# Designs tried in a protein design run: designed miniproteins, single chains, continued (2). Part 66

Each design is a single chain, and the fold is of that chain. pLDDT is the mean over its residues in the fold that is shown.

## One batch from the design tools (miniprotein)

Design m6275
Fold by ESMFold2-Fast:
Structure m6275 (fold): chain A 116 residues (1-116)
Amino acid sequence: MKWSPEEQKLVEYAKKIAKRLKEKGITLDEFLELVSKATGIPLEKLREVAEAIENLSTKIEPYVNPTAVLFARLVAEKAGLKPGSDIYLAVATYLALLSFISDEDRKKIDELIESL
């Protein structure tokens, strides 16, 4: 299947985020703390989402829609991110959360990433 223009924009967005995080040496934990601070989502809950993405298995019930988790992983992989790396987990976790955060919270995170 060919990716839609909207899906291609999401891949380019993932590349942009990953590049910024790599350039600043931001770890998974540091990124999750930044997202927690911007959105008010508890850090513990964000860590659980990251674990669900990393360990996608029948034994772990994902805190996000399973389709969103799979799609986020595919977008991060298509963006050239190494599965299991801090940057891959950070970007994939954020992409999976896009359906649960407001446009205002997304804008706050984008501004924080750009100001890194």
Scores: mean pLDDT 74

Design m6276
Fold by ESMFold2-Fast:
Structure m6276 (fold): chain A 95 residues (1-95)
Amino acid sequence: APTLEDVRELLEKIRSAILNGDYDTALENLDKLKELLEARPELQKEVYQELHALIIAAAVQISLPGSDKEKMQKVLDKLQEILDTVEKNLGGKVV
């Protein structure tokens, strides 16, 4: 329903920001995602696989020449923080 579509829109914005090196936009939308997941814990399972994909994308961006590695590391750290919270809440066993 609409709430899941809102999550999907945020995840797309985060992915685009990571791929384009828009660190501030990535961090802003990650903060919005964290707030949404805190308000709607039932959506945490829906974002789990996508969070893993975003972590991989951010890690790749850190490895690329011309990337602001320090700023992208902040994005990666925020993604890892959100993922760790989701994994803990889901009992560490997700399909």
Scores: mean pLDDT 78

Design m6277
Fold by ESMFold2-Fast:
Structure m6277 (fold): chain A 80 residues (1-80)
Amino acid sequence: KPPDTNIETIFVPALSEDMKELVERVAKATNDPRLLDIEAESIEELAKKVYELLKPEGKVVNVTAIDDENMGILIIDKVV
């Protein structure tokens, strides 16, 4: 990892099984309204689409999805 890059790690827990609510929370956390247009059927697909949108623009270094039986968590390593 480049040492001169300031990285903020954001944890976005899926507090409900409503994918639209998770998408809205991710868009708010990243301050990028384009993420509101993402349609995903799983937290893993959402993580992939967020990464593919933001990585080419240098806005993130990694996006990881953790899916548990009771709660999913999206972990975003954001460049600030």
Scores: mean pLDDT 75

Design m6278
Fold by ESMFold2-Fast:
Structure m6278 (fold): chain A 81 residues (1-81)
Amino acid sequence: EELDKKLLENAIKLLEEAKTASPFDRDVLAGVVEITLAVLLHYTPEEKKELRELLQKALDAVGAGNFDEAIKYLKEALEKV
């Protein structure tokens, strides 16, 4: 699904930027990613268990400020979309 891929690619890009951003910009970028991942997770079918788990782990990592872990999970999620 092309839109899902583009949204995940953009989320990874925003988190890479957030790692070196000022505190305000970091929080804004992380917030955009959290909204994106929450929407994607909401529309991901229950049958796609591995993808759902990776998206949830990424969302949790972003919320915790652990952007390296979030990027890792999102790259794995891209391989499942």
Scores: mean pLDDT 86

Design m6279
Fold by ESMFold2-Fast:
Structure m6279 (fold): chain A 86 residues (1-86)
Amino acid sequence: MAEKVIEEIKRLIEEGRIDEAVALFRMKRGIALSAYRETGNPLFKEIAELYDEAIEAIRAGDVEGAEKLVRKISELEEQADKELAS
């Protein structure tokens, strides 16, 4: 799933649609922060912090940095989903 998000972010940055890319990640960050408040699971806090870093990378035009952060977020989201399901 990370690959599609990475492709979307690359396209938005290439088209100069930086505000749309930032808005997408702000929404995802808000969801993670809400989950952290509801569950107390530190993985959601870490995910939210990584989305903040990804937003700054996007604002700076650092596509490679944003890609690495999205991949790391995806791994933590998968781990958090497993903990909620069990």
Scores: mean pLDDT 80

Design m6280
Fold by ESMFold2-Fast:
Structure m6280 (fold): chain A 81 residues (1-81)
Amino acid sequence: MDPEELEREVNLAMTRIARSVTKLSKRKAEEKGNSQAVSLYTQSISLLDQSIAAYEAGDVKRGDELYQQAQKLSQQADAIE
């Protein structure tokens, strides 16, 4: 209802979508045998899980930081394809 709660709910939903997309990218990397990309996507998914937990606990800043770290790792994984 307040603006901070709405922002938290939106960010939580977006993070869950990012997690699903990253899991799909990990499966494709596994099919290609790119073990380094699989490792980076696995680390990204772990950070997204931590981001979700932070948002659910009401810690928007921590959730945002973890989300940004996860996105950086996913981008690194994409670059080594």
Scores: mean pLDDT 87

Design m6281
Fold by ESMFold2-Fast:
Structure m6281 (fold): chain A 73 residues (1-73)
Amino acid sequence: MADILADSSQSMAETLKPLSGKGAEASKLFQKGAEYARKGDVEKAEELMDKGVELAESDPEALRALREMQRQR
């Protein structure tokens, strides 16, 4: 559901927000993804989240932060 997608994207954005470089850019992409998901634009939200994940995975610090977030759940 779009609400679950929005919440997940927002959590990733918040997790990456304190980072710099690619982590910060990924945070912005996840934040926009959450906004589009809340509007019901699931296709756009998924595109933005995919870009955010790809960017975060290319940055070791961002990847570590996301994995730590999942571990703490």
Scores: mean pLDDT 78

Design m6282
Fold by ESMFold2-Fast:
Structure m6282 (fold): chain A 74 residues (1-74)
Amino acid sequence: MEPYKLGLKLFNEGKVEEALQAFLKAYELDPSLFVNDNLTQEQILEQLQEAQEFINLGNLEQAESVLLKILRGT
């Protein structure tokens, strides 16, 4: 399964940390998969990195919110 599709599947299953890892891999392979009217590709990467920091702090709710913002803009 392509990393972007895998990320969506994992996110829908509530596996936020695993979903983020898949999305980071998807961005590395093809940044154009992430289209957002409010965010540039560089800002999307910054937000993916911010979601990783929230996970590192144990704040899964904020990490999920960041990922929703990225995905709903596509």
Scores: mean pLDDT 80

Design m6283
Fold by ESMFold2-Fast:
Structure m6283 (fold): chain A 78 residues (1-78)
Amino acid sequence: MRREQAEEHLREAREHLEREDYVGAARSLAEAARLLDVPVADDLEQTAKLLEQGKLDPSLVRPSLKATLKQLEALLAE
C-alpha cells in the first residue's frame, strides 16, 4: 500500500517537472520520500517553501529535483 502511494506521488512529481511547476514537484517528491522513510522529505518541503517565496532560483533546483526523482524511482525498483 505505501509503495503504491509513493509510486503515485513520483508520477505526480514527474508531471509537475514536465510543467515546470517546481513547487508542486518538490512537494510530491517530499510525500513520496516520507512514505518511503527517506530522510530528504523535510529538505524537499523547505525547497518548495523557498521556491514559493521567490528566495530560491528554479533553474538551480531543477537538476536536484530530477536527480531526487530518479533516486526514489530506483529505490522503488529494488
Scores: mean pLDDT 83

Design m6284
Fold by ESMFold2-Fast:
Structure m6284 (fold): chain A 97 residues (1-97)
Amino acid sequence: GMEERRRIKEEIEKEIKKLEEELRQLSKEISQLDENNAPKQQYEQLLQKLKELLKRVEELEKRAKEEGIPQDIINRLEILRTFISMQITIVEKLIKQ
């Protein structure tokens, strides 16, 4: 019903906020490692965390589409996926240096 859809939407929005906070933290860690000329192994660990975060966003996007969640929420997940993909590209370039 409408109440169930509202609860699912609220749950998804809460999960999005957690994923956004995790991405912000990982982005800060990338910047800190770059500034400190950190070993390649630490970048490889961040890359793995970013790839896991990306999978969680993709699974949440699939759930949101299956549950008929509004397009504005789906757009937020697409933006989040784009930012994670950008961070993955940055870390991969730093690993190749």
Scores: mean pLDDT 86

Design m6285
Fold by ESMFold2-Fast:
Structure m6285 (fold): chain A 74 residues (1-74)
Amino acid sequence: LPPPSEEQIKKTAKKAYEEAKKIAEDAGLSKEQAEKVAKEAGKTAEAALRQGSSPESAYHLGVSVGKKKVEELK
């Protein structure tokens, strides 16, 4: 497979960001804490894709990191 395009990286990172933000908000975290969780998830998904992970694996890794961050901020 060719390396993911910048567009594919951004789309996958955005999906991880949005899912993690929703998980944080549903967990009752503040807007600022939810934003931190979302950014961490998106950044993790982007890094995973750039390191050769599939979009699916990168998305799941990003969301997993977001969930762990939610537990730390509770």
Scores: mean pLDDT 84

Design m6286
Fold by ESMFold2-Fast:
Structure m6286 (fold): chain A 113 residues (1-113)
Amino acid sequence: SSEEEFLKLTLEFLRLGILAINALKQGDYELYEELLEELERLLEEIEKVTDKSNPKQVELLRLLRELLRALKERDVERALRILRELIELLLEIEPDNEEALILRDQLELIEKA
């Protein structure tokens, strides 16, 4: 279904966003730029499967665009805040989503580092 594809692509976007922040923090700018290009391609795919009549999907898409902008600007603090909002919104949709819970734990570790 388009809803399952939207969720799958959104979770992959968050995973790559976390990897991009880690690459930036480690000074691996080559990996960081490659991850930004992958995030841009993935965002285009997410936009194609977004149900514009679903307000939660529209809000997730808005936040994904803001996350990519924060990453391009290398604004780590803003990127981390947007990642938290995205994960919490996903957990509102599926409170027991194991991948989203893992991403939340990974984000907490990065914020403390």
Scores: mean pLDDT 88

Design m6287
Fold by ESMFold2-Fast:
Structure m6287 (fold): chain A 70 residues (1-70)
Amino acid sequence: MSDEEVERLTEEAAEEVYRASVADPSAAMQNAAAKAREAHATLEPEAARRVNEAVWEAMLRGVREAAARA
């Protein structure tokens, strides 16, 4: 897998988790964990680590944004 493909997958996963976390902060941790598990199951360890870090960060940003709007 190329570095560009890893960046694209990381960005897509992070954006998806961010949007989901803003819409439903109560499910945010579960959604992030599911995406991280999927990455670890399908990607090489280094790529999975990048996706994992990005989705948890996106989840935290999404939850924070939802709280600010409440």
Scores: mean pLDDT 82

Design m6288
Fold by ESMFold2-Fast:
Structure m6288 (fold): chain A 69 residues (1-69)
Amino acid sequence: MSLAELREEFERRTGIRLSRRQTATIVRIIKEHKGKLSAAELAELIERETGIRLTPQQVLELAYLVERM
Protein backbone atom coordinates (compact mmCIF):
# COMPACT_ATOMS: atom_id res chain seq x y z
CA MET A 1 0.00 0.00 0.00
CA SER A 2 1.35 3.44 -0.98
CA LEU A 3 0.97 6.67 1.05
CA ALA A 4 -1.60 7.88 -1.53
CA GLU A 5 -3.63 4.65 -1.18
CA LEU A 6 -3.49 4.87 2.64
CA ARG A 7 -4.70 8.51 2.52
CA GLU A 8 -7.64 7.60 0.22
CA GLU A 9 -8.59 4.53 2.31
CA PHE A 10 -8.49 6.56 5.57
CA GLU A 11 -10.72 9.22 3.95
CA ARG A 12 -13.22 6.51 2.91
CA ARG A 13 -13.30 5.01 6.43
CA THR A 14 -13.37 8.19 8.55
CA GLY A 15 -14.31 11.07 6.20
CA ILE A 16 -11.07 12.84 7.18
CA ARG A 17 -9.07 14.25 4.26
CA LEU A 18 -5.33 14.35 4.97
CA SER A 19 -2.72 16.14 2.84
CA ARG A 20 0.17 14.06 1.44
CA ARG A 21 2.57 15.71 3.92
CA GLN A 22 0.26 15.14 6.91
CA THR A 23 -0.17 11.48 5.86
CA ALA A 24 3.63 10.97 5.62
CA THR A 25 4.17 12.53 9.08
CA ILE A 26 1.39 10.45 10.70
CA VAL A 27 2.70 7.21 9.11
CA ARG A 28 6.21 8.01 10.45
CA ILE A 29 4.85 8.62 13.99
CA ILE A 30 2.82 5.38 13.95
CA LYS A 31 5.76 3.31 12.62
CA GLU A 32 8.11 4.75 15.28
CA HIS A 33 5.74 4.45 18.26
CA LYS A 34 2.78 2.05 17.71
CA GLY A 35 4.33 -0.72 19.88
CA LYS A 36 5.40 1.75 22.59
CA LEU A 37 2.46 4.19 22.88
CA SER A 38 -1.28 3.67 23.37
CA ALA A 39 -3.75 4.85 20.70
CA ALA A 40 -4.61 7.85 22.92
CA GLU A 41 -0.91 8.80 23.32
CA LEU A 42 -0.39 8.44 19.53
CA ALA A 43 -3.41 10.73 18.95
CA GLU A 44 -1.86 13.39 21.24
CA LEU A 45 1.52 13.15 19.47
CA ILE A 46 -0.16 13.40 16.02
CA GLU A 47 -2.06 16.53 17.15
CA ARG A 48 1.16 18.15 18.45
CA GLU A 49 3.13 17.49 15.23
CA THR A 50 0.40 18.00 12.57
CA GLY A 51 -2.42 19.96 14.26
CA ILE A 52 -4.84 17.14 13.34
CA ARG A 53 -7.09 15.97 16.17
CA LEU A 54 -7.87 12.25 15.86
CA THR A 55 -9.82 9.95 18.15
CA PRO A 56 -8.06 6.83 19.51
CA GLN A 57 -10.32 4.73 17.23
CA GLN A 58 -9.19 6.73 14.15
CA VAL A 59 -5.54 6.20 15.21
CA LEU A 60 -6.22 2.43 15.39
CA GLU A 61 -7.64 2.58 11.82
CA LEU A 62 -4.43 4.32 10.66
CA ALA A 63 -2.22 1.79 12.51
CA TYR A 64 -4.11 -1.06 10.79
CA LEU A 65 -3.52 0.55 7.37
CA VAL A 66 0.18 1.23 8.15
CA GLU A 67 0.67 -2.50 8.95
CA ARG A 68 -0.48 -3.23 5.36
CA MET A 69 2.27 -1.04 3.86
Scores: mean pLDDT 83

Design m6289
Fold by ESMFold2-Fast:
Structure m6289 (fold): chain A 105 residues (1-105)
Amino acid sequence: MLVNLVSHRVEVTDADKDQEAIRKAFERATELLKKAAETIRTEAGVEATLSVIERPAAPITKEQGVNALLAAAKGLREAGKKVPKTRAVLDKAAEELERLAEELK
């Protein structure tokens, strides 16, 4: 699943801690999606590529980061419904993305 979070907003704020938290959450989400894709390939025999959740090029709010992770999780759950062989793996990945969103709050 591809999530493009590029925001062209010029805001000068002391948000270093928030930006670092968002960066770490998206890096963990990307690793999670790569592991899920490999598990689908090896266990379900389905060759699927899960899109990378990209780090935003411009500063975003934690709320925007949380919403992006939750949207990705929802998309994984919907994909699992369409491909039942992958549902367990995608539901687990979605749950972990939802947990990352809660940690980011």
Scores: mean pLDDT 68

Design m6290
Fold by ESMFold2-Fast:
Parts: structure tokens; C-alpha cells; sequence
Structure m6290 (fold): chain A 107 residues (1-107)
């Protein structure tokens, strides 16, 4: 199941990168109100995918391996946050997702 978990992480990262690309493109073309609505919708979509992945890890991998893959996921979210550093609305949404992931690790 380690190989399957790594494949799922790669798929999740690709999906998150697609969402990030959509957000970056929308920032160039949409009004502030339409942009913030799209960011909120895309962040909710991203969080749902992340939660599904974490549920999979908890059911199918060791706590140690779950921690390793969760840290890799957080590193990807921190990268996205850096690319959106001039956008406090998007940064705040990513910070809340990271906080919720960390809360799951601490439980």
C-alpha cells in the first residue's frame, strides 16, 4: 500500500497544482469580488481532496508513513502560499487548511 499511497499523493499534488494555476489565471482577469468567490470555491474543493487523501492514509498506512506524506503535502501547500504571497485572502485560506491538517496530526 506504500506504492499506492505515493501514487495518490502525486495525483493529489497534480490536482492542487491545477487549482493553483486556475487561481493565478483568474487573478489576471476577474474583479476582486469574483476572484475571491472563485478562490473560496477552489480552496473548498482542494480541502475536500486533501481530507479524502488523509482519510485514505489513516486507513491504509502506518502512522509514521502517514506523517511523512502529510509533511510532503504541507510543503506543497507552503509552496502555493509563497506563489500567492501578495494575496492575503488566498494566503489566509491556505493557512486554515494547513492548520486543520496539523490538527489531524496532533489528534
Amino acid sequence: SKEEALEKLRELIEELEKILKEILEAKKTLSKEEYEKLVAEKMEEAEAKIEEFLDYLEANTSPEFTAILTDELIDELERAKRLLADDPFAVAKIDKIIERIRARQAA
Scores: mean pLDDT 88

Design m6291
Fold by ESMFold2-Fast:
Structure m6291 (fold): chain A 97 residues (1-97)
Amino acid sequence: TTQRITIRVDLPESEKEQQERIDKAIALAKELEATARKVGVETVGASIEQSSGEKRTLILTITVSGSPEKIAAFQAEAKKLAAQFGVDSIEFEPPEE
């Protein structure tokens, strides 16, 4: 079973605050990788993209593979980490049918 998680972080207009938000997002990505290893799911893909244009948003995507039980545990921990890091949204995509 695979699970994709998408995290969005809005970037402020101030360059200093943008750097602080980006650093925090990178720290979150590292904590998610550590949590995946701790829970026993495999990270099969990870990316960080910055949207350009009218909305400046940092988009973190992580895809994990494992048993449904391990994925559920990872989802719970990822949700806690997202709340702790103050992200603007976190979305769990259903498994592809």
Scores: mean pLDDT 76

Design m6292
Fold by ESMFold2-Fast:
Structure m6292 (fold): chain A 79 residues (1-79)
Amino acid sequence: MGVAKEDGIDPLTWRPIKKGDRVAVIKKSGLRVLASSLASLSSKLSVSEIVELINNDENFDEEYFSPGLVLKIIEEYLK
């Protein structure tokens, strides 16, 4: 997790990312995601744990990167 170096758009929520916002980086794709977007998806996992699950998911495809995909990854882990 880090801070945004430039403005952009959160691919999960389509909310604007502003320079200085707290973001997570998905290592496989280089996508930047607002930490707040990931925090809203689970009360049981930290943002860092969610990022680790995404980075380690063998079926991760950036074309299908959505809140639904992240929730599915979390649900499979919490079984």
Scores: mean pLDDT 77

Design m6293
Fold by ESMFold2-Fast:
Structure m6293 (fold): chain A 77 residues (1-77)
Amino acid sequence: SDEYIAKIAEKAPAHLREEMKKKPSPVEALELMLEHVRQSKEAHPEAAGSGEAEEARIEEAIRLAKQGKYEEAIELL
């Protein structure tokens, strides 16, 4: 729902929030966030450790969201 997408967007970098709010589901909003983290890790290998931890959290949030556990997914972020 739109409320969960908005809450996920608030956890994202400011420049992604508008694109994230256009996604049709919380899962797709989280997948956009995951794509951004993966691209940031590739662009900045010196920060890879923090990026790996963030990627793992978003992957777990996606797993919870696919089960309809949107509140638990957002809390993990």
Scores: mean pLDDT 80

Design m6294
Fold by ESMFold2-Fast:
Structure m6294 (fold): chain A 77 residues (1-77)
Amino acid sequence: SLTPEQRALARELLREAARLLLKNLEAHIDSGSLTLDQLVQQMQMLAGFAGADDVPDDATLAQIRAKLAELRARLEA
C-alpha cells in the first residue's frame, strides 16, 4: 500500500500517462496505419488505467472509457 504522499504523486503520474496515451491513440486512428492487433493492445492498456481505485479523477476515467467505446465502434464499422 502507498503512503498518502506517494499516492498523490502516483495519481499525478498516471493522469499524465493516460492523457499522453489518449493523444497518441487518437493520432494513430487518424493516420490509419495501425494493424487491428496493435490498436487492440493500446485499448487494453487504456482499460488498465480505468480499473484502478487510485485513478486520478472521475473525468479522466470517464474519458478513457469513452475513448475505448469509440475505438471499438470504429473498428467494427
Scores: mean pLDDT 65

Design m6295
Fold by ESMFold2-Fast:
Parts: structure tokens; C-alpha cells; sequence
Structure m6295 (fold): chain A 118 residues (1-118)
């Protein structure tokens, strides 16, 4: 189902943020783990639009935290990994998931471009 596809994607994204956090200093790690927790909570939502908005926002906040910590390469890698997941989700037969995932990719790609220009 569309709900299961989004929930699976959210769980994969949470794990990516958690694995990134393990390599960082304690303060930056704590902030990333807070965003991973928000993504895990979003994975429990049945409202697809709300779930996808919460996931996208948490990823952007995690990337911003990495940039503020001088970890631009890690921010780019995080954004690229999540863009890949949303690109796969944009192939969904569910129109809402397809459109929302495509919009998330555009937002995350714009954020990546901003990091590259900084």
C-alpha cells in the first residue's frame, strides 16, 4: 500500500540520519538523533502528506545542522541518499505519493545546491 511505501522510506531515512550521527561529536550527534526520532514518529503516521512533510523538514534540519558544524560533505551525502529514496518513491503508482515525493526531491535538490554554493 502507499502508506506502507512511505513508512518504509521514512524508516530507511531515519537509519541514514542515525548512522551519520554515530560519526559526529556528541552535540551535533544529539541534534541529528532528534531529527531521526522525528522521522521515526512520521513513519507511524497514516496521513501521507503530513508524514512526507515531517520527513522532508527533518532531513533539511539535519542537513542544516551538519553545515553549521562545518560538515558540508556529510550534509551533501545525507541529501543525496534521501533524494535517491524519494526518487524511488516517486515511481509509486499512488498519485499522492508520486507528487509529494517529486516535490520533496525538488526541495532537497535545491538545499543541496545551496550547500554546494556555500
Amino acid sequence: SAVEEVQKAAREIAKIIEETAKTLDPETSKKLLEQAKRVEEASKLSDLSKAMSEVTRSVLEAADTLVESGLKEEAIKLLEEVIKIFNELSQSEDMEVNIQSSMAVMGLASAKLAVLRS
Scores: mean pLDDT 88

Design m6296
Fold by ESMFold2-Fast:
Structure m6296 (fold): chain A 71 residues (1-71)
Amino acid sequence: MLSAQEILDKMKKRIQEISDKYDVPQERRDAWIGQFELLVDDLVSQGKYLSEEDVERILSQLERWAEDQQK
């Protein structure tokens, strides 16, 4: 299982990579990072964990949203 810090670091890195690919504005990148920080904090507070598969699923959904914004 990934630690909360490893999950956040992975999400931040992937959000930047996705955002660079689709030319997403910094304000949107910051908003996405903030949303994922809140999600991870909430899960950790409940004694729950995100698997690597769960993290990739969330990031894949984010990439689809970013791609749809380019239509």
Scores: mean pLDDT 74

Design m6297
Fold by ESMFold2-Fast:
Structure m6297 (fold): chain A 61 residues (1-61)
Amino acid sequence: SAAEEAAAKGGAEGAREAALAAGYDQKTVDSRAKNGAKGARDLAASGPLTAEQARQLGLRG
């Protein structure tokens, strides 16, 4: 996907852009990025999350 491609190109910043492109809001991306660039990359690769999936990943709590 375009989101995964952006993550691959830009490292940590690319992962953040990819997560935003996948439909996540800025606050969610920034919160996950606190746990490292991998958190943002994993978010981008997962695609749109349900509210329950976001809670399980610690993105809303």
Scores: mean pLDDT 57

Design m6298
Fold by ESMFold2-Fast:
Structure m6298 (fold): chain A 69 residues (1-69)
Amino acid sequence: RPLTPAGVLFKRLIEMGFSEKFGKEVQEAIKVLQERYGLEVDGIIDEATAEKLSELTEEEVEELLRELE
């Protein structure tokens, strides 16, 4: 099955060793995305957050992951 940008982000976080903490790490990644795009920073994937995730390129996903460092 083709990966959505959100699926690519999840796969990348797991490959980086976040598998045991992925719930917390994913929430932090979503909050960084929400803050960057001026959305409500709650870590919940609502309609607005899902739309932004679908717009992300591979390069933008890499930049988002760097913000977690």
Scores: mean pLDDT 63

Design m6299
Fold by ESMFold2-Fast:
Structure m6299 (fold): chain A 55 residues (1-55)
Amino acid sequence: EDEVKTVVSPLTGAEIEVITHKGKDTVEEINKVSNVLNVFDAKTGLILDTGVKPV
């Protein structure tokens, strides 16, 4: 199951849709695709989701 929400990126200041995946399946996909767009959470400063579509 995936959660999609709109957040304001601290990097660009734009509103971006962030996809949060459940479990480690996302990690395996990210490992296969090394050029995935990452979004940082404005409140925590951590990468909010790495399961965003590659550009």
Scores: mean pLDDT 46

Design m6300
Fold by ESMFold2-Fast:
Structure m6300 (fold): chain A 66 residues (1-66)
Amino acid sequence: MKFLVTVSGDEAAKNALLARLNSISGVKAEQIGDNQLLVTTGSNARNATAAALVAMGTPGATVKAL
């Protein structure tokens, strides 16, 4: 599964979100723009759900399924 996360312009919040997403097993988060992260998850629904919840729970972040 892939989804796009847009983060409002706080560099520290963006870096913290990147670190948290990449700490989840089977999740890869990449910065693809100044305020945009591409999140790729494997077939494990639990890991995909955990990644989505971490992103949605981040202040100033919006999540769009791809």
Scores: mean pLDDT 77

Design m6301
Fold by ESMFold2-Fast:
Structure m6301 (fold): chain A 74 residues (1-74)
Amino acid sequence: SNRDAAIAAGLLYLDIAAQEFPEYRAVFEELKALLEAGASLDELVARMREVAATLDPEARAVLESLIATLRSLW
């Protein structure tokens, strides 16, 4: 399903982000766990937005891109 594909893509995206921004690894791992646990789209987006507000602009842009992708596919 589109949702399963979105989840798979999101997990890969967050794994790559954790490698590119190791200072935020714990936060990206938390988001991966939330996504794997079957959280609702609203819960995921709310947490991702909260997290994005704490990141530098480059890391924030990556997370905002993921939010847009999940919203389009969910």
Scores: mean pLDDT 81

Design m6302
Fold by ESMFold2-Fast:
Structure m6302 (fold): chain A 68 residues (1-68)
Amino acid sequence: MLTKEEAKAGIERLRAELPHLPESVREQVEIVIDSLEKKVEAGKLDETDNKILETMLALVDRLRARRA
């Protein structure tokens, strides 16, 4: 399971990738970031939240590879 610090680092990485995402995908990723940030602040991250974060990071990595 991700620590609070690891989750924050993952969220920051997603946020940094936002300007490089297609506009349609960007809006959906922003919603996920907002949800995860609220849960991190509340100390209520669970396994599902960690899985969502990992999935989003994998998605942005895949989209970045397509542009490289």
Scores: mean pLDDT 77

Design m6303
Fold by ESMFold2-Fast:
Structure m6303 (fold): chain A 120 residues (1-120)
Amino acid sequence: SEEKIEEEAEKLLKKANEYLDKIQDIIEKAVEENRPLSDEEIQEIVKLVKEVYEIIKRLIELGKKSENEELRDKIIHYARLLVEQLEKLIEYMKLNNLEVPEEILKLLEEAKKEVEELEA
């Protein structure tokens, strides 16, 4: 049902924001301490970005399944917002001279492409 699709999308958005907040906290701590990210912190960021990417893919699937145009557009907008937040986090890392793992850049490019293909 449309109501169940909307409820799932809202829960996914909330969970993605929790992952993004954790990524931000890891980055901010390294910036505040004027140090590079540790290997453990890099692995945790990669793991959290992969979780956000899986949520973006699930939101895209939910958008495609929605028969309601307004709900579909809303869900696609959620996926786009998550891509934008990932781009902002990566730019913040670069501005603070932190190493951005190549895997994160590839995941962002894939997510951006999937959202753009859905909007076309």
Scores: mean pLDDT 88

Design m6304
Fold by ESMFold2-Fast:
Structure m6304 (fold): chain A 80 residues (1-80)
Amino acid sequence: GDDYLEQAKGNLIGIFKWLHQQGYLSDKEYEELIELVEKDIEKAIEELRRLRDRLAGDPRVKSALDSVVKDAQKLVDASK
C-alpha cells in the first residue's frame, strides 16, 4: 500500500541524511540520492547497497546500512 512506500522513502531519506551528516556523502551526492528516492525507490535501495559495500570497512556504518536496506526492501515489496 501507499503507506509502506512512504515509510520506505522516509527510512531511505533518514539514512542518506545520516551518511551526509557523517561526511560519507557530498552535498551533491546527497541531493541526487534524495531526488532518486522520490523518482525511483528501487534504484535508491540499489545505490544504498552499493554504499554499504563501499563503506563495509566501518562495522557501525555497515550494520546501519544493512538494517535500512532490508527494511526498505520489505516495505517496497509489501507496497506491491
Scores: mean pLDDT 85

Design m6305
Fold by ESMFold2-Fast:
Structure m6305 (fold): chain A 66 residues (1-66)
Amino acid sequence: AKIVLKVTGTWGTCAGTIEIGQPGLPIEELDATGLTREALVEAVRAQFGDELADKLQAYLQAACPE
């Protein structure tokens, strides 16, 4: 995707804002409050595409383990 995705929510032991993508691209915000990790990743995949969803999933797995 040609955007920077800014996601706000809580996932397991992790809470706050996650920003993924290349700096300088347009910023798209998503409020993930109340979404499970799986629901969030699939919402991103449906709206922004596979590349950004895969990056988000990798980040959550590494930085926000449950």
Scores: mean pLDDT 72

Design m6306
Fold by ESMFold2-Fast:
Structure m6306 (fold): chain A 92 residues (1-92)
Amino acid sequence: MLTLSKEEVEEEIKEAEEELEKNKASEEEKKIFEYAVKAIEAILEGDKEKALEYFEKMLELMKPRALKTLSEEEVEALKKQAIEKFKEELEK
């Protein structure tokens, strides 16, 4: 698999940000993206604790949208599963 450099990751983030603007993303969607970017930047800096914190904040902002189609119990289960998988990836 291709390993992206820090510069390539920053370019990808910028392209995604431009796509959000083009699609008239809501303030909520922009905030979710902001925390996702901060989590990725923390991973690149080797700050696992900071990366996890921003990832959890991103998931909290996604919860209201998920609750439109999923139960509260299903959303909490998915959140817990996503956090555990993220922790496993950070441990590699």
Scores: mean pLDDT 73

Design m6307
Fold by ESMFold2-Fast:
Structure m6307 (fold): chain A 82 residues (1-82)
Amino acid sequence: VSPAFIAASRALEELLTRTNLEDAIALVEQLDIPLALKQQLVAAVKDRNTALVNLAGILKTLPEDQQLKLAQALNQALKNHT
């Protein structure tokens, strides 16, 4: 498993633990990432019981540079979320 995958996975886990469903969706939608990826992430987070497994599946389809960008965007958005 790449460091980028681990970083993105941890950021997504923090998203799920620090935000409710509505805030998680809103935060994902504000990210500077492709629309198709936003839609996949939103669909994945809607079921909180399976969200991390679904999100890990999505991450595995992304190249490492995109995984790193997602991790950075999520961590930045989470730092700004109060």
Scores: mean pLDDT 80

Design m6308
Fold by ESMFold2-Fast:
Structure m6308 (fold): chain A 115 residues (1-115)
Amino acid sequence: PSDQEIDDAVFDLSRAVSISSLKSLGLDDEAEAYGEEVTALLKKLREAQKAGDYQGVAEQVLQIGQLDADALRRAGKDDKADKVLAGYQTIAQGYAQKDQQLIDKGRQQLIDAGS
């Protein structure tokens, strides 16, 4: 699979957990707003990927991670939010530095946080 396919799969799983967590508390409007904001950032992420803009990719990954962490904190899952944010920050750093080992490390951190 491509880097894009792996990131899409990992981010989809993280987003589903955040949306489910908000909805389980009756925060449906907040879950909808979160979903809309992430959708807009994913569009910008794909545009940066198509342009070969590694710094732009890193910025969108970081913003997606911040929204995901904020949604988890709103759902009372502070420890999970901290771990998820750390994973996204590591992926973003890897893209900014063109460091495949950091990208892979951050992806594993997100998988572990979602388990």
Scores: mean pLDDT 84

